# Ledger of designs, part 54: designed miniproteins, single chains

Each design is a single chain, and the fold is of that chain. pLDDT is the mean over its residues in the fold that is shown.

## One batch from the design tools (miniprotein)

Design m1981
Fold by ESMFold2-Fast:
Structure m1981 (fold): chain A 94 residues (1-94)
Amino acid sequence: PPMDLPLLLQNLQATLSPTELRTMLAILERLARGPQTRAELIAALTRELGVSPATAQRVLDFLVSIGFVEVREVDGVELYSLSELGRQLLALLS
């Protein structure tokens, strides 16, 4: 179904903290470069942004719940990847 991404982005900017928005953008930008494990994402976000692991996990799980990030199991490993909706959102932010 068509999604009003500009309206959704406006809503996200109104409801998420600046730290959560920065974390969201960093997740989308990282996954645009290729799939990553949960552990790789959380470690990178805590190192690069100084966010807590709890904040990084919560924002990542939120992005999965709203369909911007997909999770697939490959050879017993969960890989996180940017969905088509996530790619469209990133294009609006970049």
Scores: mean pLDDT 84

Design m1982
Fold by ESMFold2-Fast:
Structure m1982 (fold): chain A 84 residues (1-84)
Amino acid sequence: SKKAEEYLQKAEEALKKGDVEKAREYLVKAIDAAIEEYNQGNYEEAAKQFKRAAEIASKDPRLKDLAEQAKRLAEMAKEMAEKQ
C-alpha cells in the first residue's frame, strides 16, 4: 500500500531526527494501513509492510513494543500468503 509506504518513510525520517513520539505515531499508522492490506487478502504486501515497520521500530528501544507487534503480524501475514 502506498499509504503504509508513506507512513513508514515518515517514521524513519522522524526517528533520524530523534523524534521518537512522531516515529511512534507514524509506525502505528503504517501498521494500521498494513492491517487493511491483510484484511483485503494482500498478505504478501502486508507481510512486507509489517517487516519494514519492525525493522524501523527495532532501531530504538523505546519502540520495542511496536517492533514486537509488527514482527508477530509479519509472521501471521507470511503464513496466510503461503496458504494462497
Scores: mean pLDDT 88

Design m1983
Fold by ESMFold2-Fast:
Structure m1983 (fold): chain A 68 residues (1-68)
Amino acid sequence: SALVEEARRLLEEAREALRRGDLETAEKLIQKAQDLVVRAVIEGDVEGAEELGRELRELTRELQKAKE
């Protein structure tokens, strides 16, 4: 779905922001991707949303580690 594709793009941008140490941008991108994944589930694209779930959890953990 378009929501899943956009969420994937945002997560790749979040990885780039984390590499730069731009934690504020990474956090905003992760939050936007999370919103799109939730919306995809609501619209019935559960399979696409599940594919992104692992990557979303990984990036969220890396963001939390960077804030410590």
Scores: mean pLDDT 83

Design m1984
Fold by ESMFold2-Fast:
Structure m1984 (fold): chain A 78 residues (1-78)
Amino acid sequence: HMEGIRKLLDEAAEAAEKGDRNRAAVYLTAASIEMVASHKEISPEVLEKFRELAQALDAGDAPAARKAGEEMIKTLEK
């Protein structure tokens, strides 16, 4: 489950790096669906990291997006 989410977030970051905002948004949406499907509750901490990730993707900042995504996944694994 986490590997699937991680793969989708990596695809989103790659799309953002290439300036493809629509593709990045599609992969981010797919990752959010997988998160909700695999977790009973999403904590406020996870939501804040998701917000940071979404902002980085919108800015085309792939390194920041990858960092926020990894931090979000680590928070979900707690």
Scores: mean pLDDT 79

Design m1985
Fold by ESMFold2-Fast:
Structure m1985 (fold): chain A 74 residues (1-74)
Amino acid sequence: MISDETMERAVALLKQGYTGRQIIDALKLSGVEGNQLVGALSLLRENPNAEFDLISRVTGMPRATIARLRELLE
């Protein structure tokens, strides 16, 4: 499970222009968790009006986690 602190750090790095790979390496995330988190962040940035349930289904992350990531990106 990805912690709120990890989500906040990932969003901060993303806003600074870090790549998905750099974020995964900096936060020492597993391949599955790292790919899910980076995928969700990418989808939220490219599709700000996308439904949380759709992103949750595509990434495999809980809807509550997707909602938190969108909040942090705003």
Scores: mean pLDDT 81

Design m1986
Fold by ESMFold2-Fast:
Structure m1986 (fold): chain A 80 residues (1-80)
Amino acid sequence: SLLEEAEKAFQQGLDALSAGDVEGAIAHFEEAIRLAEQAPESERKRRLLSRAHTLLAFLYEQLGEHEKAAAYRAKARSYW
């Protein structure tokens, strides 16, 4: 399913972070969001989208992309 593929992409993002690959982590989290947004509405979908946006906000903040970080934080809050 799209949601299972999104969760796999999210896990790949976490693995990339563990390896110090910030660019790879961002790409995987953005892919997780793209896949999750196409899935039917569910609590599982909202939780994944919130988590992915929260991590992207943190990573963009670390890269000095403050406006992008703020946008991802706002979006993360909209899921809860």
Scores: mean pLDDT 89

Design m1987
Fold by ESMFold2-Fast:
Structure m1987 (fold): chain A 71 residues (1-71)
Amino acid sequence: SYRDRVAQNVALAEALQRGDIKAVLDTLGVKADDEFIEKIRNNDPEAVKELEEKIGKTIADALLKVLQSQS
C-alpha cells in the first residue's frame, strides 16, 4: 500500500542518516553477513561494487557518503 511504501522510505532514510549498513540492507530485503558489512565499512572496492549491484548506485552512494563523514 501507499502507507507501507511511505513507512519503508522513512525507515530507509533514517537508516541511511545513521549510517546503519545492516538496517539499510534489512529495509531493502537484502541479506548480508557480518563480513560483507565490515568490508563496506572499510570501503572495500569489491564489496562497494556488490552493494551497488544489490541496492543501486544512488542508495549505495548515499550510504557510503554518510559512512565517510562519520570517520
Scores: mean pLDDT 81

Design m1988
Fold by ESMFold2-Fast:
Structure m1988 (fold): chain A 66 residues (1-66)
Amino acid sequence: RKYYVVTAKVDVTAMGSPPLTLKKGESIVVTDPVILPDGDLVFTDVATGRRYRIDASAVELTEVEV
């Protein structure tokens, strides 16, 4: 299974139930990132298994090297 890190470039809220707020510089480990044609990034939070949707321009996505 591949892991990724989403790091907030600005204070941003990912849409989900409940929503996830990331402060600038805050990071979350995710799986299954998908960039949508509208510029949103959809991902699954590893810790909770929950799916979130965020503005891709507000975050940096980095693949985790094991």
Scores: mean pLDDT 81

Design m1989
Fold by ESMFold2-Fast:
Structure m1989 (fold): chain A 88 residues (1-88)
Amino acid sequence: GKKLLRLIGLGLRAIGLLYDMERNGEPKELIELAELIIEAIKKMLKGEDARELVEEALERAEELLKEDPDNPYARELLELARELLELL
């Protein structure tokens, strides 16, 4: 039960970040990363293997944060991807 509730919570956080980033005109690469994280969560909620999607999300988040270390959305997306990796 706890894993399912945590996945739902992470999904709501990812959707909230997506809407906030779109409203603030954030780069398309951040939008695409949030969409990738949402797809990974969707697969995990269905009991499907999401490891490759989570690992790709981690790599993309780390690269985006390296390019703009002060971007709070890149940091939050990295944290979401890390939390998903713990749930695999």
Scores: mean pLDDT 87

Design m1990
Fold by ESMFold2-Fast:
Structure m1990 (fold): chain A 77 residues (1-77)
Amino acid sequence: MLSEQELAEVETFFRSLAAGLKGDFEEVRKILEEAKKDPALLQAALAGVAVAAAIAERGGDEELAEKLRKILEEAEK
């Protein structure tokens, strides 16, 4: 079964994905900031945002996809 750390990573991924899909950019940025304390959590959060951007693009919401991609670019700095 998943370790406590792996469960935290999965939870962080789905939280960032849900916030991204809702267009809640403040919550997305908050999740990313909180995740900075742990590289694995940060990667999980970034993955969630990236999946949200891909879903938005496939759904024709180019504005949402662009804003989420911008957040990903800012986080890589």
Scores: mean pLDDT 84

Design m1991
Fold by ESMFold2-Fast:
Structure m1991 (fold): chain A 85 residues (1-85)
Amino acid sequence: SMSELVAKAVGYALLVIGSLEEGDRERAIEALRRFTELAKKLAPSAAEEIERLGERAIESIRAGDDDGAIADLVRMIRVTDEAIK
């Protein structure tokens, strides 16, 4: 159901943030990839924008820019929410 997909997406978004707080970059990237897949499934009309934001967020994590990664994650959440409407 859509509610189950939303719950999973929220779980992965929280896992990205928690992993970054713990300095676990690899876990943060994996959680972000899972979030991106679910967000694209929830909002197919916004899939290209979500993919681009997700790729940029991963590069931010790799560069040690946690604030930039979180900003892109927040934007992905907003884009997904708006596209579900």
Scores: mean pLDDT 90

Design m1992
Fold by ESMFold2-Fast:
Structure m1992 (fold): chain A 80 residues (1-80)
Amino acid sequence: SMDELLEKAKEYLKEIRELYEQIKKTTDEEERMRLLSKMQDILGEMRRIRNLGNNHPELVKILDEAQKLIDEALDVIESM
């Protein structure tokens, strides 16, 4: 159902936010890259959910926010 897809997408976005906070706190480059990889894997699952939901506007918005956080994580890593 759409409600189940939206709930799962919101759970994934919460996981991405938590990983982003961990990236900002870690001093280990290898750990940062591992956390970034996890964020990218979750983004892939979110794209699958968006497709299953036929590009529903709320799913697209959640995915766009997740992509923005990954872009911000890349900027943080490059500045370290």
Scores: mean pLDDT 88

Design m1993
Fold by ESMFold2-Fast:
Structure m1993 (fold): chain A 64 residues (1-64)
Amino acid sequence: MEAAEKAIEAAKAGNGKEAAKAILEAGDAAGDVTRGVAGALSAAAGDFGTTIALAEEIKEKLEK
């Protein structure tokens, strides 16, 4: 959960490197590596909206 929140915060700040790192950690913790990788690639491309959406989905999965 903390890693997903960090990914959202980093993406909102435009910090692609930290957003990618945090969403990969969140995806691994949730057992959802596919969303983690997709979010990291989106952050690297500057598509922070997609990274935020995927991080929020991972966060919901971790809260369950």
Scores: mean pLDDT 80

Design m1994
Fold by ESMFold2-Fast:
Structure m1994 (fold): chain A 95 residues (1-95)
Amino acid sequence: MEEARKKGEEYYKLGILAFSREDYESAIEHYKKAIELDPENAAEYLSNLGLALIALKKYEEAIKAYEQVLELEPNNEFAKNALKIAKEELEKEKK
């Protein structure tokens, strides 16, 4: 539905605005709504969701987000690099 896609894009913009204000919890909520309403652009929204999750040190959730990006876009170099970083940060928190 075209209206749902446009609403998803609006939530994505709200998520970016929240992230820029360091309101990572609100950014996560907005990105999740964007994914629900506009699944065709889910890879972009999941990538930014992963960044917000890393900012909150939710590394296990960030890993899952980037793994979903790679399911949608197997050659996404940004997601591959972000996944590696999230896994490295998770291991540092264990040590």
Scores: mean pLDDT 86

Design m1995
Fold by ESMFold2-Fast:
Structure m1995 (fold): chain A 58 residues (1-58)
Amino acid sequence: SAFERLRRGLERFDELSPVQQRVLLAELARFLGKSVATVQALSVEELLAELDRREAEL
């Protein structure tokens, strides 16, 4: 699922290239309905919590 893919990306964020990190944050912004700036300001734990809330709504 998209949720599983995004969670795995976040859990491995420090292992990703700068290009992959930017792509992941842009995908998270679109998926969560937030701006890229908002997503960049959140911690990995905060982003994982946002994904969990979004999945519960669907």
Scores: mean pLDDT 83

Design m1996
Fold by ESMFold2-Fast:
Structure m1996 (fold): chain A 110 residues (1-110)
Amino acid sequence: VNKITQPPSVSGKEGGSVTITATGDASTIGSSNVSWYRQKPGEEKELIIYNNSVLPEGVDSRFSGSKSGTTATLTISNLKKEDNAVYYAAAYDYKSKKVVYGEGTTLTVT
């Protein structure tokens, strides 16, 4: 099973910025558009980026996404305490013919 690897945790200061990276392979991030999901404690996963860099309506403009080769990045600017959550990258895997999720990155805003 092909995997998407993320750092287990990242931290940033309120008002600062962070980047979260997800690394896949040629059959995942290398071949497919990447989505990013946010999961706050006790809540459902919320879509925050799709098609590598597109913000859904109602999602804060402080979030941005990009993809290069087999690496996807989520950038969060002007960090707020409400950004404390687990963030997941997801991409379709053409070898397994299913969407693969990263293991998640816990963001702590200090």
Scores: mean pLDDT 87

Design m1997
Fold by ESMFold2-Fast:
Structure m1997 (fold): chain A 74 residues (1-74)
Amino acid sequence: DELRARLEEARAQAKRAEEEMKKYIELAKKDSSYTDKAVELARQAHQLKIESDALERKLAEEEARARAERERAE
């Protein structure tokens, strides 16, 4: 299932981006040159969360519809 695979990938990427963001925030406290990377990672993590939420809702809706159709056709 492509939607399920994309959801898993998006969640994994968001989690890793968030962890890296926290690391770069700490580095930015010592050296401001890391600030841009921390901001970029924060934006990427946020974007991935939005995508994973949309994919999760779409997957749930498609599975509910498929189940209803299966029961009707049974």
Scores: mean pLDDT 78

Design m1999
Fold by ESMFold2-Fast:
Structure m1999 (fold): chain A 107 residues (1-107)
Amino acid sequence: AELERARENVRVLADSAIEHLQKAIEAMKAGNRDEAIKHLEAAIRFLESALDVARAAGLPQEVIDALEKAMEHARKAIEAVQAGNLDEAISHAKEAIKYAEKARELA
C-alpha cells in the first residue's frame, strides 16, 4: 500500500511536470520567454518533488536516474531560453518530457 502510493505519487507529479514542459514549448514557439521560464521552473519543482518521493520510498535507481535526467534537461532548457537559443531550449524540453515519461512508466 505505501510503496504503491509512492509509485502513484511519482506518476502524478511526473504528469504535472510533462504538462508544464509542454506549456513551456508552446511559450517558446510564441516567443514568450518569461512564460517559458515560469513553466520550466514549475516542471523542475514537480520533478524535484517526484525525486524526493522516489528516494524516500526506495524506488528503483532507474526511476531516480530518469527523474534526474529530466531535471538536467529542464535546467538546460532554461539556460538556452536565457541565451536566446530557442531551438536548443525546445530540444532540451522535449528530452525532459522523454525522461519524465520514462520515470512515469517505470514507477
Scores: mean pLDDT 91

Design m2000
Fold by ESMFold2-Fast:
Structure m2000 (fold): chain A 84 residues (1-84)
Amino acid sequence: MAEAERLIQEAEELAQQAAKAFDEGKLEEAAELLERAAELLREAAEILAAAAPDDPEAQALAEGLRRRAEDLLEQARKLRELAA
């Protein structure tokens, strides 16, 4: 739990850095930061799912984190397309 919480916090910090990079016109850097944030959210989701496989609330939280990671990856793909 504590490890997953730290990963979520790090992902939020990376997402904030990505927003700042985007505001500065650094589209490739913003995309890289979003991709890193998504990987941390996926890792947090795996930890939560593994720690409580029979807990519906923990599984729902893990799925929410996976969905958020997919959204960040989609944003990163769009930014890379704009940078090209």
Scores: mean pLDDT 86

Design m2001
Fold by ESMFold2-Fast:
Structure m2001 (fold): chain A 65 residues (1-65)
Amino acid sequence: MEENRRRLFEEVDRAISLIALAVLARDEGYESITSKEEYQRIAELAKERGLDDVAKTAEELAKSL
């Protein structure tokens, strides 16, 4: 049960970060993020706003492209 709880919390944290990333991107004028460069830019903006978890999520997505 503990592993299931940890996984759930990790999935929730990722979902929240992805939602926050999408909101931040939309606020900055991006209708969608499709390139590594766009993800890197959003990561920088998230760091500037103190959204470290969102920035980390954006950086990981950029690396996976």
Scores: mean pLDDT 72

Design m2002
Fold by ESMFold2-Fast:
Structure m2002 (fold): chain A 67 residues (1-67)
Amino acid sequence: MDQYVQQGDQYWQQGQPRLAAGYYGRALSIDPNNQDIRDRYQDMVRTLFDLGDLDRARSAQAALNSL
């Protein structure tokens, strides 16, 4: 889990929110009760919407809501 969170944080800092969202999603699938990861994932969804990446944003939001 921690490896996925760290990779997500690295991609986020590098300005690659699509890759970061993928890694945070994997971390969240391992520990769905982790509120910190959920919050980061929600921030990613917002960023993807702002960038116009609607397919990724909608998929990420649906995944978060199912957890």
Scores: mean pLDDT 74

Design m2003
Fold by ESMFold2-Fast:
Structure m2003 (fold): chain A 71 residues (1-71)
Amino acid sequence: DEMRRFMEELGRQDSHEDEEGREANARHARRFMEEVEITSVRREGNRLHLTVRVRVGDEWVESELVVELPP
C-alpha cells in the first residue's frame, strides 16, 4: 500500500532520515540549537515577541526578536 509506505517514510523523515540526508546541516543546526534558548514568548496582535538567550563562550547573552505574523 503506497499510502502506508509514504506515511512511514514521512514519520521517519521527521525523526531520523532528515538527519541522514542532511548530516552536515543537521549537526550545524543541532549545535546552534544547543547554544540558543527561547526564554519568553509573547503575542501582541500580529506580532510575536521572543526573548532568546545565545551562548557566547561561558556567557549567555539575551536578545529580543520580533516576528510579524500574517493576518
Scores: mean pLDDT 62

Design m2004
Fold by ESMFold2-Fast:
Structure m2004 (fold): chain A 59 residues (1-59)
Amino acid sequence: DLEELARKTVAVLRTLGIPLEALDDPAFMDSVLRLFAPESLDEAQRAELRRLIRRLYAE
């Protein structure tokens, strides 16, 4: 479930004190997906995960 994965990712980033503005850096977001996203995710699923992480973090 991409939304569950996004929530877990957001919880970790918040614990580390990552500012919201860092998520607007594509290189930073690419690093986040490399660490948290399983290799089995296709490009569409990765794009959705990026949107979910950004949306949830702004809440």
Scores: mean pLDDT 83

Design m2005
Fold by ESMFold2-Fast:
Structure m2005 (fold): chain A 71 residues (1-71)
Amino acid sequence: SELAELEKEIREAQAELEKALEAGDLEGAIKAAERLTEALVKLYELLGNEEGVEKAKKLGEETIKALKEKL
């Protein structure tokens, strides 16, 4: 199912983000955060949660900005 695929993608992106942060890999962390944001947006779109879509986009943008500021 599409939901199960999105759940898997979210878990994989979260694991990649954690691994990148632990290794001090800011480029990898940015890539993982972008992937996680895309998956969360798709999840909320699938659920028909427009507020969730907007929040996921904003939180993702803020997270990516914070990571880029560490470069």
Scores: mean pLDDT 87

Design m2006
Fold by ESMFold2-Fast:
Structure m2006 (fold): chain A 55 residues (1-55)
Amino acid sequence: SKEELIRKLEEEIRRLEEEIERLRKEAKTPRDEVLVLMYEIVKGSLEMLVERLKE
């Protein structure tokens, strides 16, 4: 269902937030910085999708 999909996406967003925070604390190379940016883009895309689904 749409409601179940929203819940799963919100849980995934939370997991991405935790991973981003971990990566930021451990970031030591330009590659690590790129990984953080990639995760932030994915998180933003999922947040946009959740907003669209709630409409």
Scores: mean pLDDT 84

Design m2007
Fold by ESMFold2-Fast:
Structure m2007 (fold): chain A 68 residues (1-68)
Amino acid sequence: MSEKEKEYLALFEKDWAELLELIERGELSDEEVQRAIELLRGLAKKLEKEAPELAKRLAEAAEELEKL
């Protein structure tokens, strides 16, 4: 991985932990969770060639939200 991709992965993990806390507290609506899934899947598809490890992590995050 590039250093830049590592930094983005670290930032994503921080934001992801915060998002999960908001969901667990019931602060996000089902519609907001669905929008997050769509955004994560869209970003994963766009980044698949340029940042494959980040793209994979975003896709995995979308799958985790879908399971909720």
Scores: mean pLDDT 81

Design m2008
Fold by ESMFold2-Fast:
Structure m2008 (fold): chain A 70 residues (1-70)
Amino acid sequence: MEEKIKKLEEEIKELSEKAAAAEKAGDFKKAAEYLRKAAEKARELAELTGSPSLYVTAGIYAAAASFYES
């Protein structure tokens, strides 16, 4: 479990950083793609840990992705 949790934490961090870089570059399609993936990983981490704050984080990433996809 610990290794999977660490991998998900790292993946979420990398995806959020890539999303921020894409957003700054004006590539909103790429930003949405990374945010959507970050939401999926955050939800998976929330399911493993039972953390309510991680469910909120996943929702925020998903909402941001939907905004950039519009």
Scores: mean pLDDT 82

Design m2009
Fold by ESMFold2-Fast:
Structure m2009 (fold): chain A 98 residues (1-98)
Amino acid sequence: IKSKLPPVTPEQLRADLRRVADLLEKAVEYAEKGDNVKASNYATAASLILVGVRLLSDDPAVDRALELTKEAMTALSNGDLEKAREAVEEIRRLVDEL
């Protein structure tokens, strides 16, 4: 869509989605420790990376990762750490399928 920006390579997309999964995993770890401020900060950082990637990539994997990140953030806000971990695992599977 933006002709002035270099195209996102499959390697770069995988790297960005792995970083999102790592940040969400940190959010879950901090939520487990009761540090909801750090958990929220890590989850927000993950969502911001995906918003940036979506501006540069039309890959359906980005939209799926955004959905999974939203599910993880909702699960964290509800204290459902198991569901948050499941969302992180699905993002990691999505990376492996790219």
Scores: mean pLDDT 82

Design m2010
Fold by ESMFold2-Fast:
Structure m2010 (fold): chain A 56 residues (1-56)
Amino acid sequence: AAARAARAAAHAELAARTAPVGDEAVAGVRALEAAGAPRAELEKLAERTNAALAAL
């Protein structure tokens, strides 16, 4: 029971953290595109998003 409860809690935490990370990434891409940012800045944003997801 403890292992199943821990897994359920981790899964809920992952879902909650994934949603805002996605919203932040979309907003960041829009801002960078509006500013005419180079691909390198877009790639850094993608790496930041992937790192946040991997930390879960």
Scores: mean pLDDT 62

Design m2011
Fold by ESMFold2-Fast:
Structure m2011 (fold): chain A 73 residues (1-73)
Amino acid sequence: MKEDPAEVGLLVRELQAGADPEEIAKRAGLPEPLPAIDSAEAGAAVGSLLMRAFAKKAGAETTGASVAPPEAA
């Protein structure tokens, strides 16, 4: 599994269509509510936040599959 840029785009579109930023934040796994998309700049910022949230989800997926072997103490 890997971050889905298509899903990020769908969430941004839902927010532009008037979806609750709090619900979109929950879907992305963000602890903070997203700002309303009132401009192209705000949309880009929200897209970046969503990408970071999905990157964290990808990291959680590998938490049990990948271990750091160079650390031996």
Scores: mean pLDDT 63

Design m2012
Fold by ESMFold2-Fast:
Structure m2012 (fold): chain A 105 residues (1-105)
Amino acid sequence: HMEELLEKLEKEEQFRRDVARAFVLIVNVSTRLGIEKAESVEEAKEIARRGLDTVLRIVETFLPEKVPEVRKLADEARKKLDSAQTKEEIIKIVDEFTERVLELL
């Protein structure tokens, strides 16, 4: 039946979304821990940028249709990171990016 094929595709899409969301959350936790341990604001910014790139790679793998939207969010976050002066500001930028990405997935 055509309906059975559509149900399978919907379940596979939901599974891909759930997996992508889980990995994005893991990357957020790992990135925050790295920022807290960074010896400088400059090192914290580089850790944050690598976190953004890792999230983009996750989205490219599991939800390629969402890449253009997530790339725009990553570009906005990178601009905010360039202006950040504290680790606390960098963590807020990463958390806001993660929240907005999860809303799209």
Scores: mean pLDDT 87

Design m2013
Fold by ESMFold2-Fast:
Structure m2013 (fold): chain A 58 residues (1-58)
Amino acid sequence: MEEEIKELAKKIEEKLPKASFRAQLDAGGYIVAGSVFKTLGELEKALEMYKKALEIVK
């Protein structure tokens, strides 16, 4: 899960600057939520949040 979260975060970071301002704002919310879950050790929830962020910036 941690490795998958890192891979998703990398893809989001790559796509985020090229996304629309609205997509950046929406994805940003999921990135923050994912980071919070990751720090709490809720890796499965963190993974789901990062997946949602990536879906927004695709």
Scores: mean pLDDT 79

Design m2014
Fold by ESMFold2-Fast:
Structure m2014 (fold): chain A 87 residues (1-87)
Amino acid sequence: HLERARALLEEARAALAKARAALAAGDLEAAEAAAKKAKEAAEKALEEALKAMKEAKTREELLEAIGLILDAIGLIIEADQLLEELK
């Protein structure tokens, strides 16, 4: 779950960066598509991070999972804000 959460967070960050680049270029359709992809990846990352937290066997694993949960929530908020701007 930790590894899957990290991979999904990387996907979300890449998609959000693509969305911001598209917005800066004036490509609103590409920006919306990328922002939606970023939100979906971040939501999946949150689900995996929550599973990692529940299954954590060490304090280090628990703290890593909590960090990933916070990162995922932040990315969901950023993607939602960008999508709201595109309305």
Scores: mean pLDDT 86

Design m2015
Fold by ESMFold2-Fast:
Structure m2015 (fold): chain A 66 residues (1-66)
Amino acid sequence: SDEEIIERIVEETGISRETAEKLLELLKEKGLDPDRETLEEIAERTGLSQETVLKAALIVQRAELE
């Protein structure tokens, strides 16, 4: 579920739950394997590093795969 994915992102990255919720929405909107330009846009909009955004994208991708 989305709640479990959000909790996993918070646990693995240390970001706030509110930021993790926004990040998940953006990743679903832009796709789970974002290109460099999309990663930069998401990072800017969330205030996170590109590395954190990429880590979250990988968590979401793995959760969707099981």
Scores: mean pLDDT 79

Design m2016
Fold by ESMFold2-Fast:
Structure m2016 (fold): chain A 57 residues (1-57)
Amino acid sequence: SMEERIAKLLEEVQRLSDELHRLEAEYDATGDPELKARIAELQARLDRVVAELQELV
């Protein structure tokens, strides 16, 4: 069960990281301020998942 929880968090980290990289590339190309807000939200979500993962490992 702990291994499953860690695996799920690692998958979420990978997913959020991939989406963040995509939005950062899009922001670099467009300068859209709405993307900047979304990037900040995803960074906050990633930080929370990483913190939770660190508590389990």
Scores: mean pLDDT 85

Design m2017
Fold by ESMFold2-Fast:
Structure m2017 (fold): chain A 77 residues (1-77)
Amino acid sequence: MKAIEEEIKAEIDKLDLPEEVKELAKKLLSEIEDEEVRKKAIERLKALPEAALDLLKKIAKYLKREDELEKLEKIEE
């Protein structure tokens, strides 16, 4: 678990994203217990940073995190 959080932080910090989006990405990705789903989410964020908000909304919905989904929707306006 701890090593996974460090790996997520390193990968997300490399992306050219707003700080708020990076923080939400780190939180949501760390809550994904399925390693395969988590790896695919990270790969998608790295491949399409411009779609980060859409990807994070899908992750929040997958995790049933309505609070995080609302935060992401507010960032998009």
Scores: mean pLDDT 77

